Designed miniproteins, single chains, continued (5). Designs and how they scored, part 52

Each design is a single chain, and the fold is of that chain. pLDDT is the mean over its residues in the fold that is shown.

## One batch from the design tools (miniprotein)

Design m17784
Fold by ESMFold2-Fast:
Structure m17784 (fold): chain A 108 residues (1-108)
Amino acid sequence: MEEVKNILNEIIEKVKPLLPELDKLDPETASLVQKIIDKIKDIISNLDNMSKKDAIFELEVLRGMALIVKGVINITELPEEAKELALKALDIIISGLDKAIKILKENE
């Protein structure tokens, strides 16, 4: 569980610096990314109280949400800088969630 918490915290640390610039360029897109980060924080706070199965389910649902948001951003007309920042943030989120899910599935 500690390794999973560390990966999830690394997602937050890497994405958090991107949010103020994204919010200046497109507040709506920044809000969507922030909601995903808030859900990651919620999962971290509850991770010790979750079964392994429940933790995997919550992370897979969140990964699905991040993929949907990435898909929407790819088809939305946004300032180039906003799109680049949003996609960078989402790629960090998706990559980190993939790592966390893999560790949970490989443990035991």
Scores: mean pLDDT 87

Design m17785
Fold by ESMFold2-Fast:
Structure m17785 (fold): chain A 68 residues (1-68)
Amino acid sequence: MEIFDEVIAERLPELQSRLTPEEIERVVKAARETGEWLKKQGATDEEIRNAIAATIDVEADRLLRRKA
């Protein structure tokens, strides 16, 4: 999924500065699952992109709170 790859690529440098490789893998997995679920529901590319970005933000925030 090119949309997924683009969103991850845009966010990856920031995630790498704040999260471990295992945490990044978890964020990527959650974002991928969200994108796949929406694709199954017949969502548009715009809806998929927005949901992937939101999932990355939510998962990264949750992981950063665990480190505090």
Scores: mean pLDDT 79

Design m17786
Fold by ESMFold2-Fast:
Structure m17786 (fold): chain A 80 residues (1-80)
Amino acid sequence: SEEEKKKKVRELTIQADALLALAEIVRWSLRQSTDPAEKARLQARLDELVAEAEKVIDEISKYDPETAARLRADLERVRA
């Protein structure tokens, strides 16, 4: 139903927003770090969060391509 699709999009959007917010925090920490081991750990964590966000955004695109496009723009901003 339309209501079930809206609920699914809402739940997935909350997940994507949380992952992107965490990715931004990790990216900020990565930029501030001067320790090579810490930078490597933070980069690996950032890559994992980005990959997870992409999967959630891909799922959203099945129900709401417009919301998915907005979140993908946010994801590309985090990558930059």
Scores: mean pLDDT 89

Design m17787
Fold by ESMFold2-Fast:
Structure m17787 (fold): chain A 75 residues (1-75)
Amino acid sequence: GSEAEARAAYEAGLAALSEGDVDTAIAHFERAIELAPPGSPVASRAYALLAYIYRERGDLARAEAYRAQHERIAA
């Protein structure tokens, strides 16, 4: 994948969130991570949003796992 492909998936995820389609947003953010090169800023942002979404849904274990990945890339 490329940063541009990852960004397109990330932006599709944001659009899904704005429409209230959380499950579609999760799929797009996971796809952004798959497409992203190592150390990608887009992957970092996708991990942060997945951490937020899973926290809001009460899945604290997944939220913490995604938060840890965000911190690993952002450091």
Scores: mean pLDDT 84

Design m17788
Fold by ESMFold2-Fast:
Structure m17788 (fold): chain A 85 residues (1-85)
Amino acid sequence: DRAEIEADLEAFRAAAERLLAEAPEELRPALRELVEAAERVAELWLEDRERAEELNREEMARLAARLAEIYERLGREEDAAAFRA
């Protein structure tokens, strides 16, 4: 569902922006890589929506899991739990 993928991307961007605002310098490279990965997924989705929808669900789950790990490392356990659900 396109609307679900768009909602997931929006939630991911909001979480990444919040993390970048609070992140120590040591975690900024990892967060930048994560944002770049999300941008690549979004670009693929715009180029080939049908194929991207099948792949994006799995990739969005992977990105959410990665965000949860980063939030947990920052001591943001409540935010980490939200992306693990």
Scores: mean pLDDT 66

Design m17789
Fold by ESMFold2-Fast:
Structure m17789 (fold): chain A 104 residues (1-104)
Amino acid sequence: RVSELLRKASQGDYKAGLEAAAEFARRGDVATAYLIASEIAFRKGYLHAATYFAVKAVEAGAAPTIPYILTNGEKADEEQARKEMLELGKELGVEDAVRTIIDA
């Protein structure tokens, strides 16, 4: 359930956060999926992924976040951002969720 995953994510469970983001992506809410992915990547220090997905989230209709503001809307390299998100997915054991977000 998305609401339960978001509750866990708010308590620092970034695995649950990425699973929630993948659920939003599957429902067609790609703006929310990118926003959650950006925030978790930022908190984990994956700055290329954080900034790239922050810009994609704003392009999809989300409000600007700190990662977006720090780049002045300039998107990081897509390939580097994808690589960092896959590394984060491996680190947290949610590679399928990350692939769903990237392919959204």
Scores: mean pLDDT 83

Design m17790
Fold by ESMFold2-Fast:
Structure m17790 (fold): chain A 84 residues (1-84)
Amino acid sequence: SALDEFARELVRRLEELGKRTGRLTLAQVEELIRELAAKYGIPEEFVELILEEMRRAAERNGGLITAEEAAEAVDRAGVRYLTA
């Protein structure tokens, strides 16, 4: 699905970015999410839930996010979106 491809590319690009820069900030992750959401046609309502879960993840370790935490945030947002 488009959602599955979105999640896979998001995790891959976050891993690549983290490897190059040594850190991932919430701002970098939000920019990437918006870019990929536009690419894959992800509904705005779902994007809002993803960003909310990413902000929660970023509250750990002073606003930094790992690729694993980002993947978990997308999964949590997916559950919330499908059960709303």
Scores: mean pLDDT 79

Design m17791
Fold by ESMFold2-Fast:
Structure m17791 (fold): chain A 71 residues (1-71)
Amino acid sequence: SEDAALRAEAERRKAEVEKTLPGRLAQIDQQIATADPETRKGLELEKLALENTPLGLDLSVDGVRDARAQA
């Protein structure tokens, strides 16, 4: 069913976040450690955004449906 496909896509997005997020956070932490104060502020905001909305992905079934409707 369509609902099963949407659930599978939501789980796939979640799995991508789980695999990618730790590496991306580590990269930002390295960049923060070597950045000037102005660049560091931007990187800290980027890190906060990733922590609150991982990879900009809506991990819910409804979010997947909405994204497909917009495509």
Scores: mean pLDDT 69

Design m17792
Fold by ESMFold2-Fast:
Structure m17792 (fold): chain A 86 residues (1-86)
Amino acid sequence: MVEEIKELLEEAYRLVKEMLEEGKIDPEKVEEINKKIEEAAALADKITDPADQEELRRHLGELQIELAELLGDEEAVARLRAQLAA
């Protein structure tokens, strides 16, 4: 399950990077990223190891920050960064 979550996060990161390289927002890629984030979060809820939960939470947060930065959502970036620092 941890490996499945990592794969979903890696795929989502790849889509974010592709949009950054193209210099444009692709709605289909945004939807796919959001779907992968939702799937990863649902799987992470089943992880009982606190260390694995913390690591996955940080990776999810980093991905959400990257997406928010790409979309120009400065408020979301600030909130997500604060949550990861806590």
Scores: mean pLDDT 78

Design m17793
Fold by ESMFold2-Fast:
Formats: C-alpha cells, structure tokens, sequence
Structure m17793 (fold): chain A 121 residues (1-121)
C-alpha cells in the first residue's frame, strides 16, 4: 500500500480577534473513512486535543471547550482535505497545531502531520 502522507498548511501570524484556517491534506488513504483530530503543542506544555471530526459523518464533530463557538471543522472529500477554521483568535490559541488520523472518536493518533505554527498577537 502507498504510505500515508499528511500535509499541513495555514497558520502564521493573526491579530487578536482575527480568523485563520488550518488545512490538512491526506494522501494514501480515503479521508471519508477516517476520523481526523487536531492537537496543539505549546513550549513546555503537554500536547492538547483541540477538535475531531468523523469524515464519514461530518456532522459528528467535537470541539474542546476552549474553542467552542470559535472553531469549525469541515471536510472536502473530493480533495481529501480537512479544515479547521478559528474565529475570534486569542493569544492563548498560539502554538503548533497538528492534525492526524485517529484510531476512533476516543482513540489516540495513528498518523500525524508535521504541524503548522499559529501566533496570535
């Protein structure tokens, strides 16, 4: 089987109260059969789960309380891509954001992308 490859883009520097879209592209597997998670890493802190979406039922999404009402997940099955849109960005949202394929809705990460830096100023 071809290796699973996860490619991330988006992030960068965003003003407080601004918006940003983080993009995760999947190759090697059909995204429509996967549960996709997003995590954040900050220097000196443990990795924190941010949100997840079941690409086979994209209405089944879950978002950490910190991001509730400010983060929306969507899936583009035709392009094998997932998006995390953050509105009303806060300085505490800063960090490296990773997406990955999960073992299940309560499972850990099976495959993870390399991350993108988000800096909120």
Amino acid sequence: APPIKLTQSGGGTVPTGGSVTLTGKVSGVDISKQIIGWWRQQPGKPEEWVASIDASDPSDSRVHARYQGRLTLSVDVANNTVYAHISDAQPEDSGVYYFGIMYGPLGGISVRGEGVQLTVV
Scores: mean pLDDT 83

Design m17794
Fold by ESMFold2-Fast:
Structure m17794 (fold): chain A 73 residues (1-73)
Amino acid sequence: SLDDQIAELQREIADIQARIDAIKAEYDANAPSLSPLEQEIEQGAVDTAISTLNVSINKLQQKIKELQQLKAS
């Protein structure tokens, strides 16, 4: 059903969000042990990874909107 498809996409978004939270938590835990230069490099890598994951979330959110529109029609 459309509701089942929407629910599956919502679970995928939740899984990606949990991954973003884990990446942030890992950086925060490790950052105090890094030099300022290492912190800058690692922050850049973290920002790039989160940006890529947010693009995936945006695509899934667009699919949900399309399915919701079909359901409303």
Scores: mean pLDDT 90

Design m17795
Fold by ESMFold2-Fast:
Structure m17795 (fold): chain A 100 residues (1-100)
Amino acid sequence: EPSLEEQIAAAREWIRADPRLSPEQAAEIERELEEAIRLAREIAERLARGEPVPPELEAALRRELVELTRLAADALGASEAERDAGVAGGLASLDEFLAE
């Protein structure tokens, strides 16, 4: 399975290569992705050191993942149900990552 860094790199390439996104939409999604990457790296570094993840840091990453998913779904013309499913899937994946 791909590493967190590989998944992040793939997401950036996907955003840049997607012909459905305007340059302005791509730039906005990339800004939110950069913040999510920053938060995810801090969490990953703490977990690698056996340190507890602060609840505020986890909450910040969850908020950025929700916003990123909604921005991407909206830009791609996804339905409300598809947006909600994407958000739920992302949060479930984060919960599994933090639990293991």
Scores: mean pLDDT 72

Design m17796
Fold by ESMFold2-Fast:
Structure m17796 (fold): chain A 68 residues (1-68)
Amino acid sequence: NVLTQADALEKQGKYDEAEKILVDYGNKNKFNPEVALKLAQILKLQGKDVEAKSILNFLKLIPSPKFE
């Protein structure tokens, strides 16, 4: 699970490695909003605020259906 791996790397301060696995996943798989959100969080932690904001703004345009 790429999200679990990225979370573990983030907790270790390995932001470069977390970014690499999330970017690699995005290049090899169909768009996944959870992966994109995690990538934006990692980018922000690295000071890449413009790139992070662009991803977050894009995610606001993608509604996730909820069943209660």
Scores: mean pLDDT 76

Design m17797
Fold by ESMFold2-Fast:
Structure m17797 (fold): chain A 84 residues (1-84)
Amino acid sequence: MEEKKKEFYKKLAEIQEKFVKEGDASDPLKNLEVQLKFLEEQEKILDEAYKAGLITEDEYNRRKETFEKLKAKLQEEIASLKKQ
């Protein structure tokens, strides 16, 4: 149980680091779409962790808010690139 919680937080941090490292200038649209898909999969893992009691309600709500902001930003960037 403790090991799963630690692994969950580590995975979540790795995804956050990947998002911050945005910078593929050769195919930015595809890169953003891949990041959006990856974020959606991690959100599912977060939902499962919360239902399993591995994270607190406060942590779950904070993480969900972060995911919603990241998804909104990615969607806006995708829309902007499609217009240019």
Scores: mean pLDDT 72

Design m17798
Fold by ESMFold2-Fast:
Structure m17798 (fold): chain A 94 residues (1-94)
Amino acid sequence: DSTKEQQLEVLKLLEEAEDRFLEEARAGKVSLEQLVTAVENLLRLMAAREGLSQEAIDERIAELRASIRDRDQAIAALERLRDERLAAEREAIE
């Protein structure tokens, strides 16, 4: 359906951007602000799947942001969310 095609297109673009971003982050070329933004975007995408309200999504993002104090924590959060999203997407397709 069109929704699945839209999800796959967004997933492809996000996956490519995430891979480049993580590689640059591990090389020390990405700021904490950029890492936090990437984490927020991933969390927003995942929360939208659950049908959360914009208000609930904003609260979840604020909670996650408060837990990230440095680049290593941000990188770990991004890697975790990416892995969770890939696993969930694979399960949904299968």
Scores: mean pLDDT 74

Design m17799
Fold by ESMFold2-Fast:
Order: C-alpha cells, then structure tokens, then sequence
Structure m17799 (fold): chain A 61 residues (1-61)
C-alpha cells in the first residue's frame, strides 16, 4: 500500500479514538506510536494494518 493510504488509516484511527474518548488510552497510544514509527521507516502496509487495529480497538472491537 502507498503512503497516502497509510496516512488515511492513521487519521481515521486518531478520529475514532477522539470520538470514543480513548485517545489517552495507553494501548491506543502504543499502537499509534508503532504505526507512526513504521511510516517513518517506509513500511506503509504494516503502518496501515496497525492503524486499522487501533481504530477497531477504539470502537470496542
């Protein structure tokens, strides 16, 4: 996957965490930090997958 898809997934995960009131949850912060570090490494597909996992966790899934 490309950079824009990974960034889109990150923004969606942040939005879901804010809407659910869990942005300060340590697990959410850990997943978002891992995704950001993967983006910095050029690992866009891995970053996207972790961001999607963070979004699901924020939704209580």
Amino acid sequence: SDLSEAIGAMLRAIGEALDSGVIDDPRVQEMLTKAANLLKQGKFEEARKIAREAARYARGQ
Scores: mean pLDDT 86

Design m17800
Fold by ESMFold2-Fast:
Order: sequence, then structure tokens, then C-alpha cells
Structure m17800 (fold): chain A 73 residues (1-73)
Amino acid sequence: DEIAALRAQLAEAEARLAELQAKYDELQKKIDSDPSVDESTKLQADLLQGQAQIQSTLAAEAQAALEAAEAAA
């Protein structure tokens, strides 16, 4: 079922986005509160933000595809 697959894809992307955002917020709080935090922690936060942006894009694409499929039905 194409619509079921798109809904599953959207739910998965949203779940991954929420997890990545939580990890990013935790690291960003450390960076903001302690300027002596090491460079690897800052790099990890940047990577998490990048991954979150990718998941956000995938969720938006899945949502648009789902809406188009439902409208075409």
C-alpha cells in the first residue's frame, strides 16, 4: 500500500528528527554554558543539526507525496 508506506516513512522521519533535535539541544546547552567545551563536542552538535535538517526535508517530501497521492485518489 503506497499510502501506508508514505505514512510510515513520514512517521519514521519525524521520530528520527525528534531524537536528533533532543541530542542537538543537549550538546548546544553544554556549548552555550561552557565555552571551554572541546572542539569534538561542537563538531558533534553541527553534525546532529545537519542530520536533523535532512530528516526534516525527508518528512516534508513524504508529507507532500502523501497529500498528492490522497488528492489523486
Scores: mean pLDDT 82

Design m17801
Fold by ESMFold2-Fast:
Structure m17801 (fold): chain A 87 residues (1-87)
Amino acid sequence: SASDELKERLLELIEKLEEALRNKDFKEVEKILQEISELAKQHELSKEEEQAIKMVVLAARAYIEQNMPLEEVLRRLRRAKELIEKS
């Protein structure tokens, strides 16, 4: 279904985001965040998916702008994946 395809794509983008963050590839991070935002605009999100996307964006931005430790960012991304998997 379109909902299952959205879930799979969101999980794929979060995995790519984790890799980009580990590599300090901030250009790729911004690209992935934009892809997540565009995907969110094209689909009706569950509450869990909406919360997960918000967590992902805020964690990645806090890493780039506020020097949040990478391990904390990755922990929040893992929590976001769990929310998407439960939706």
Scores: mean pLDDT 86

Design m17802
Fold by ESMFold2-Fast:
Structure m17802 (fold): chain A 77 residues (1-77)
Amino acid sequence: AEAWNNYGLVLLAQGKHVEAVEAYKQAIKLDPSFDNAWNGYAIALSELGPAAKADIEEGKELAKQAALELGLPLPPP
C-alpha cells in the first residue's frame, strides 16, 4: 500500500493528477485503512476539478466497500 501511495505523491507533484488518482486507488484497494492514501486520493480529485466527476463517483463506492470490509464507519467527507 505505501509504495502505491508514494507513487501517487510523485505523480501528484508532477501534475499527473489522473495517474495519481489511479495510484491512490490501488493503495486503498490493498489497505483500505491507510488514511494517507485516502487523503492523497481526495487531493488528486480536487486538482482535477469537474473533470474528476466519474472518479468521484467511483471513490464514493470504493469508500462504501472499504467501510463494509473493515466494519468501520465511513471516513468524513
Scores: mean pLDDT 68

Design m17803
Fold by ESMFold2-Fast:
Structure m17803 (fold): chain A 73 residues (1-73)
Amino acid sequence: MEEVIEEIEKLLVEAGVDPETARKIARQLATAYLVRGVSVERVAEMLYQTLLHLGVDEETAREVAERVKEILE
């Protein structure tokens, strides 16, 4: 679980999200998928919307969401 959180956090930081917010998001997404059984498609959709609200551009937000799907699968 921690390795998955670290990989997601790194992608979010590279996309321009601050490290504290990136770690919180990464932990929430990993918990939703691995602990609560939320689908990878739903997790990616939630991340995409969250990144747009944080001011990440649509193209980068979409790319990051797709890479997170790969990390979780």
Scores: mean pLDDT 82

Design m17804
Fold by ESMFold2-Fast:
Structure m17804 (fold): chain A 74 residues (1-74)
Amino acid sequence: GLEAGLGVPLAEARELYRRAIAEGDEALLAEAEALLARTLELLRRTTPPELWPAVEAAFAELRAALEEERKRVL
């Protein structure tokens, strides 16, 4: 699926977010944000225009879920 196609970088960012929230570590949170931004930029350059809205929506959903997890713990 599309989320599976977003690959290892998103899984890594999710793990960094989980650790940052558990430890209250702003540096890990910043690393996760940077990794997500780099992954999105790469996908923007390599994804066909007709598929980009679906990729962008999946990314927005992931970011919203991570932000909700942050708000629950902080």
Scores: mean pLDDT 68

Design m17805
Fold by ESMFold2-Fast:
Structure m17805 (fold): chain A 58 residues (1-58)
Amino acid sequence: MEPEEALKLAIERINKAKSKEGIQAIADGMRHAAEVSGDEDYRKAAEEVENIAKEKIK
């Protein structure tokens, strides 16, 4: 999966998530995928998802 596509899907999932735990799980999943891939663009996408998750978690 391309980093840009993964970012788009993660944002959609975060917007549909009903709990703080669900939002955090999506961000954690992206971070794990970035570490496994070793791809710098994927790492940047994961960082963006984490920032979006922080904004949504209250």
Scores: mean pLDDT 78

Design m17806
Fold by ESMFold2-Fast:
Structure m17806 (fold): chain A 99 residues (1-99)
Amino acid sequence: MIEEEAKEIGLKKYEEEKKKNPDMPEKEHKRIGMRAGLEELLRKLAESEDFAALAERMAEEARAAGRDDLAAALEKNRANKEASVELLLAEILAASAAA
């Protein structure tokens, strides 16, 4: 579904950045591509009827992880899909970098 489209967008952005900035580290090219794909995925999810459920689940996971600040931010911005997408994107990218 939307995952395939997001993956394709991420891969295309990775290839474009690799061509445009060949002197940039490979790790950075991958991060840029991954961010672009993930941003598109979250944007499409935010446009769906299930986004509120996703945001609520992520807020619960944040609390379970001791991230009350993130949980509060997600709840506060539940009606602002753009802000919620940016919060989720930042956390997912941080978690991926730590793994």
Scores: mean pLDDT 70

Design m17807
Fold by ESMFold2-Fast:
Structure m17807 (fold): chain A 87 residues (1-87)
Amino acid sequence: SALEEKIKKLIELVESYLPLVEELDPARGARVRALVERARELLKQGKYEEAEREVLKALQEIALTLQEHRRYDELEELIKEVQEIFS
């Protein structure tokens, strides 16, 4: 489904930023990892709306980490990638 493919792309996006978040804020990185693992589990169970909620929480944690560390170029790129997935 379109929603399933969207969630898969969002999970891949979170995983691409995870090493940077873990470098900048290890505790925030651990939370992002738990959220994306939960999203993958929910996606496997066909719980698409719940999976989307968890992955969006992970993206929010990433955005906050980038903002707090003044990584504005990476934050702008993240926002563009999210907008492209929702287009």
Scores: mean pLDDT 90

Design m17808
Fold by ESMFold2-Fast:
Structure m17808 (fold): chain A 60 residues (1-60)
Amino acid sequence: MEQKAANLLTAAGIHIASGDDDGAVELLLKAYEAGAPVEDIKRLASRLSPEAQKRLEEAL
């Protein structure tokens, strides 16, 4: 995995833990653009609210 993608996934996880679903969605989309595996994105997305998961799925 590219380091940039890994860093973005880590940042997304921190935002999820802080309750910042909007920030987490933006970071997960950036991670996807940077080449993060879809499986890793989906794993983190499962921790989001249903509304945030829908926004992410529509943008992927």
Scores: mean pLDDT 81

Design m17809
Fold by ESMFold2-Fast:
Structure m17809 (fold): chain A 98 residues (1-98)
Amino acid sequence: MVKEAEEKAEEYDRLAAGYEATYWALRAVVDPSLRPQAEAVLARNPEFAPAARRLAEELAGDKERAREAAREARRLAIEYGAESGLYRMLAVSLKLAE
């Protein structure tokens, strides 16, 4: 149904935003020169910023683990972003069929 597709799109969009914030926080651990970009992303995602910062602090002593976690976060952000897009297309398609 249209409402369920819209709710799923919003859910996946939030997951994508959370993982993007996590990616940038971890990326700044691996490459401190990216800290201004990471801070900008975290400022735009205040709901996810505290959790992303805690994970970055936990992994600050292990740059290889931070790099691996950043790659995984980026992969999940892309996948959830794509799922959100698919559900948005489904919702539009269902509305056009009415």
Scores: mean pLDDT 83

Design m17810
Fold by ESMFold2-Fast:
Structure m17810 (fold): chain A 88 residues (1-88)
Amino acid sequence: SAEEAAARAAAVREGARAAAAELQATADEAERAGIERALALIERAADAIAAGDTLTAGRLLEEAFAALPPEQAEAVGEAIARAVAAAA
C-alpha cells in the first residue's frame, strides 16, 4: 500500500541518517564528503520507494553503497535494516 511504502521510505531515511551521523562524528573532511554523497543517494532512493519505483530505488542504493568503503556500507545497510524491522 502507499502507507506501507511511505513507512518503509521513512525507515530507510531514519536508518541512513543515524548511521551517517555516527560515521561523520569520527570522519575526516574527505570521508564526510563521501558519506554526504551516499546519504543524498539514499534520500533519493527513499523518494523512489515512497513512489513504488523499486527499480530506481535499487539502483540508487547500489550507487550509494558503492560510494562508501565496504565497512561503512555494511554499517549503513545494517542501520537501514534495523530501522525497517522496527517500523514493521
Scores: mean pLDDT 87

Design m17811
Fold by ESMFold2-Fast:
Order: C-alpha cells, then structure tokens, then sequence
Structure m17811 (fold): chain A 93 residues (1-93)
C-alpha cells in the first residue's frame, strides 16, 4: 500500500514540476487516484483486485505523463506509475 501511494505522489510531483500549471494539476489528480486504487487493491490481495489496481495506477501515470511539459517530467510520471502498479501486484504495504 505505501509503495502504491508513493508511486502516485511521485507521478503527481513530476506532472506539477514539468507540466503547465493547469495540465499539471489534472495529471497529478489522476496519478494520485491511480495510486490510491492500487493501494486498495493491494489490501484485498486477490488476482482480480491486483489487476484492477495495476491498470488504474498505469492509467493515472499515463495521464500525468501526458500533462508533463518535458521528457524528465514524463519519465518521473511513468516511474511513479510502474511503482504503484508493482505495489498493487505484490499486495505491498
């Protein structure tokens, strides 16, 4: 769960730092939502819940990456999404 939250926050930070203010905010919200969903799915520790959380985390990270105005921000958003997706898959804290 903690890893999924951290991934969402990392993606949000990337979008805000490197995106335009308006678009960066939208991406940050999506990334945080993905991380939260991944954390909830990790708690359930079921294959189906983990897959849903993984998808939500990646979708949120993709939205954050699209909001980023630079390659660096996009990379940070993608790394956050993968970290959140991994947290959901492993049922991590």
Amino acid sequence: MEEAYEGGNEAARGAIKHGTPTRGTGGAISAIGGGVTAAISGKQKTEEAAKKGEKAARDGGRTAAESANSEEGREEAEEGAEKAAKGAREGAE
Scores: mean pLDDT 60

Design m17812
Fold by ESMFold2-Fast:
Structure m17812 (fold): chain A 95 residues (1-95)
Amino acid sequence: SVEEKLKEILEKIRSSKELTVEELRKLIEEFYKVLKENIDELSAEEIVKYFEELKKILKEKAKELGIPESQINELLLELEIQEGVLLIEAGVRKL
C-alpha cells in the first residue's frame, strides 16, 4: 500500500546510523515519487501529515548525524516546494 511504502522510506531515514546529504535527497525524491504516483488516492490532509512527519524526522536525523544547518535548510525548502506542488495537483484532480 501507499502508506506502507511511505512508512518504509521514513523508517529508513529514522533507523540509519549514517546518511549523506545525497542519500537523504535520494530518499526524499523516492518519497515524493510515491506520493505523486498515488496522488488520486490521497487527501490534502494526508499529504500535509506525511510532509510534516518527514520534516520532523529529517530535522532529528540532521542533529544526530551533525549535518550542517545550511544543507538541511536547503532540503527543507525543497520539501516545502514539493508539498505545495502536490497540494495544487491534488486539489485540481478532485474538482
Scores: mean pLDDT 83

Design m17813
Fold by ESMFold2-Fast:
Structure m17813 (fold): chain A 94 residues (1-94)
Amino acid sequence: MSMEELFQSILEDLASLADYVTEKLKEAETKSEIAALGAVGIMSAGALKQLGDYDKAIEVLRALAEKFRSLGTPEGLEDAERLEKKIEEIEKEK
């Protein structure tokens, strides 16, 4: 029972990190900021998926995809499309 509580605590910490990334993406303006948030967001989504929190993994990946698309650059569109494909793959695993 206490081990289940510890597992839930770890999931909550990962979800909090994903939420932090989602919030900070709204204010991120530089390539360095967006790259750092992208790396943390993708890492957190991978960990959340491995631990069974598909919804939170999808949520952070959607936030990243929207941010990359909003940049209006060819690279941003390509990154957004890759993330959207990954989201579709995760949704099929539900």
Scores: mean pLDDT 81

Design m17814
Fold by ESMFold2-Fast:
Structure m17814 (fold): chain A 64 residues (1-64)
Amino acid sequence: MLSDEQRQYLIETANRIENAKTEEEARQILDEGKDTLVTRFGVPESQAEALRDDLLASWRLRRE
């Protein structure tokens, strides 16, 4: 579904949110990532939103 380049960008975004101290910071990083996926990589908005939500859920699980 995703290209290797898009997948690599998602991994980098996931690593960036690992350093976020608050959910607000994580959301800002993820919103930037979503916009980049849509505007630079041509990912459909609905798919980019789902990927953002999955990464946020993973971040929440790491912090209980």
Scores: mean pLDDT 78

Design m17815
Fold by ESMFold2-Fast:
Structure m17815 (fold): chain A 70 residues (1-70)
Amino acid sequence: MEREEEERRRREELLRKRREMVLDVASIIMKGLNEALKSESEEERREILEEANREADELEAKKQAELEAE
């Protein structure tokens, strides 16, 4: 009945939001990697990759907190 339908809707919504989070994180990493590949300096590549990883981690943590709050 209603409870089972609500659980199913919540599960589907949660899966959609998790998928969006994964795609957003992957997009940040991909952009960082592409930027790093354009760099001629190993130092610049390292900084770009570290920034991309940090941004991805922050976004993942933020999105995960939002999912837990909902």
Scores: mean pLDDT 78

Design m17816
Fold by ESMFold2-Fast:
Structure m17816 (fold): chain A 76 residues (1-76)
Amino acid sequence: NEEERVEITRRILLAIAELLEKKGLYELAEKLREISKIEDPLEAEDKAQKLLEENGLSPELKKEIQKVVEKVMEEE
């Protein structure tokens, strides 16, 4: 289901952006929100992954991101 994948990917990226904003990473959150507007979920996922890798996130923040992704995939 292409439509479902696009919507889930968008929600995941927006949820991660919200988490980053709450942590004071406003510029990174805004960039991730722009990536969430990409219609191709694979392209959006690739660009988001590269953005997060380039910014050298702490192990703690990476675990929080993983929990957010898990919650979106299970509930919304």
Scores: mean pLDDT 80

Design m17817
Fold by ESMFold2-Fast:
Structure m17817 (fold): chain A 62 residues (1-62)
Amino acid sequence: GLEEAAEMAVKAAKASGAGSAVAAAIHEARQTYGVPAEEIARAAIEKDPSMREAIEAGLRAL
């Protein structure tokens, strides 16, 4: 669900920091779990606020 989707986004942000990589992770998580991209991004930022910039860049790159 949302928790697993958020973990995918956080993992991508920590691994590369690139918005394109985070965008790919959000897209995959949205397709897999059926959760809106904006909810995934919000939950991911709540899970790890230090990744906010990378996660927001990923959401914009969708």
Scores: mean pLDDT 86

Design m17818
Fold by ESMFold2-Fast:
Structure m17818 (fold): chain A 68 residues (1-68)
Amino acid sequence: MEEVDELVAAAREAGFDPESVETLRQRLREHADDPAVLESARKLVEALKAGDIPGATQALAELLRRVA
C-alpha cells in the first residue's frame, strides 16, 4: 500500500528536515519500480523502528545518494 507515505511519516517522526522528507517522498515515487531503492527504504524504516537514530541518519543518507 502507501509504503512511501509510511516511510515519510517515520522520517518526520524521527525529526528529519521537512525539505529532506519532501525530496525523499518525490524521489521514492519516481523510483518505486526500482527494487534496489525499495530495499534501501526498507533498511531506513527498520532503523527508525528500532529507535536507532544514528543508524537511521546513515541509512537515509545512503538512500538519498541512491535516488540522486
Scores: mean pLDDT 70

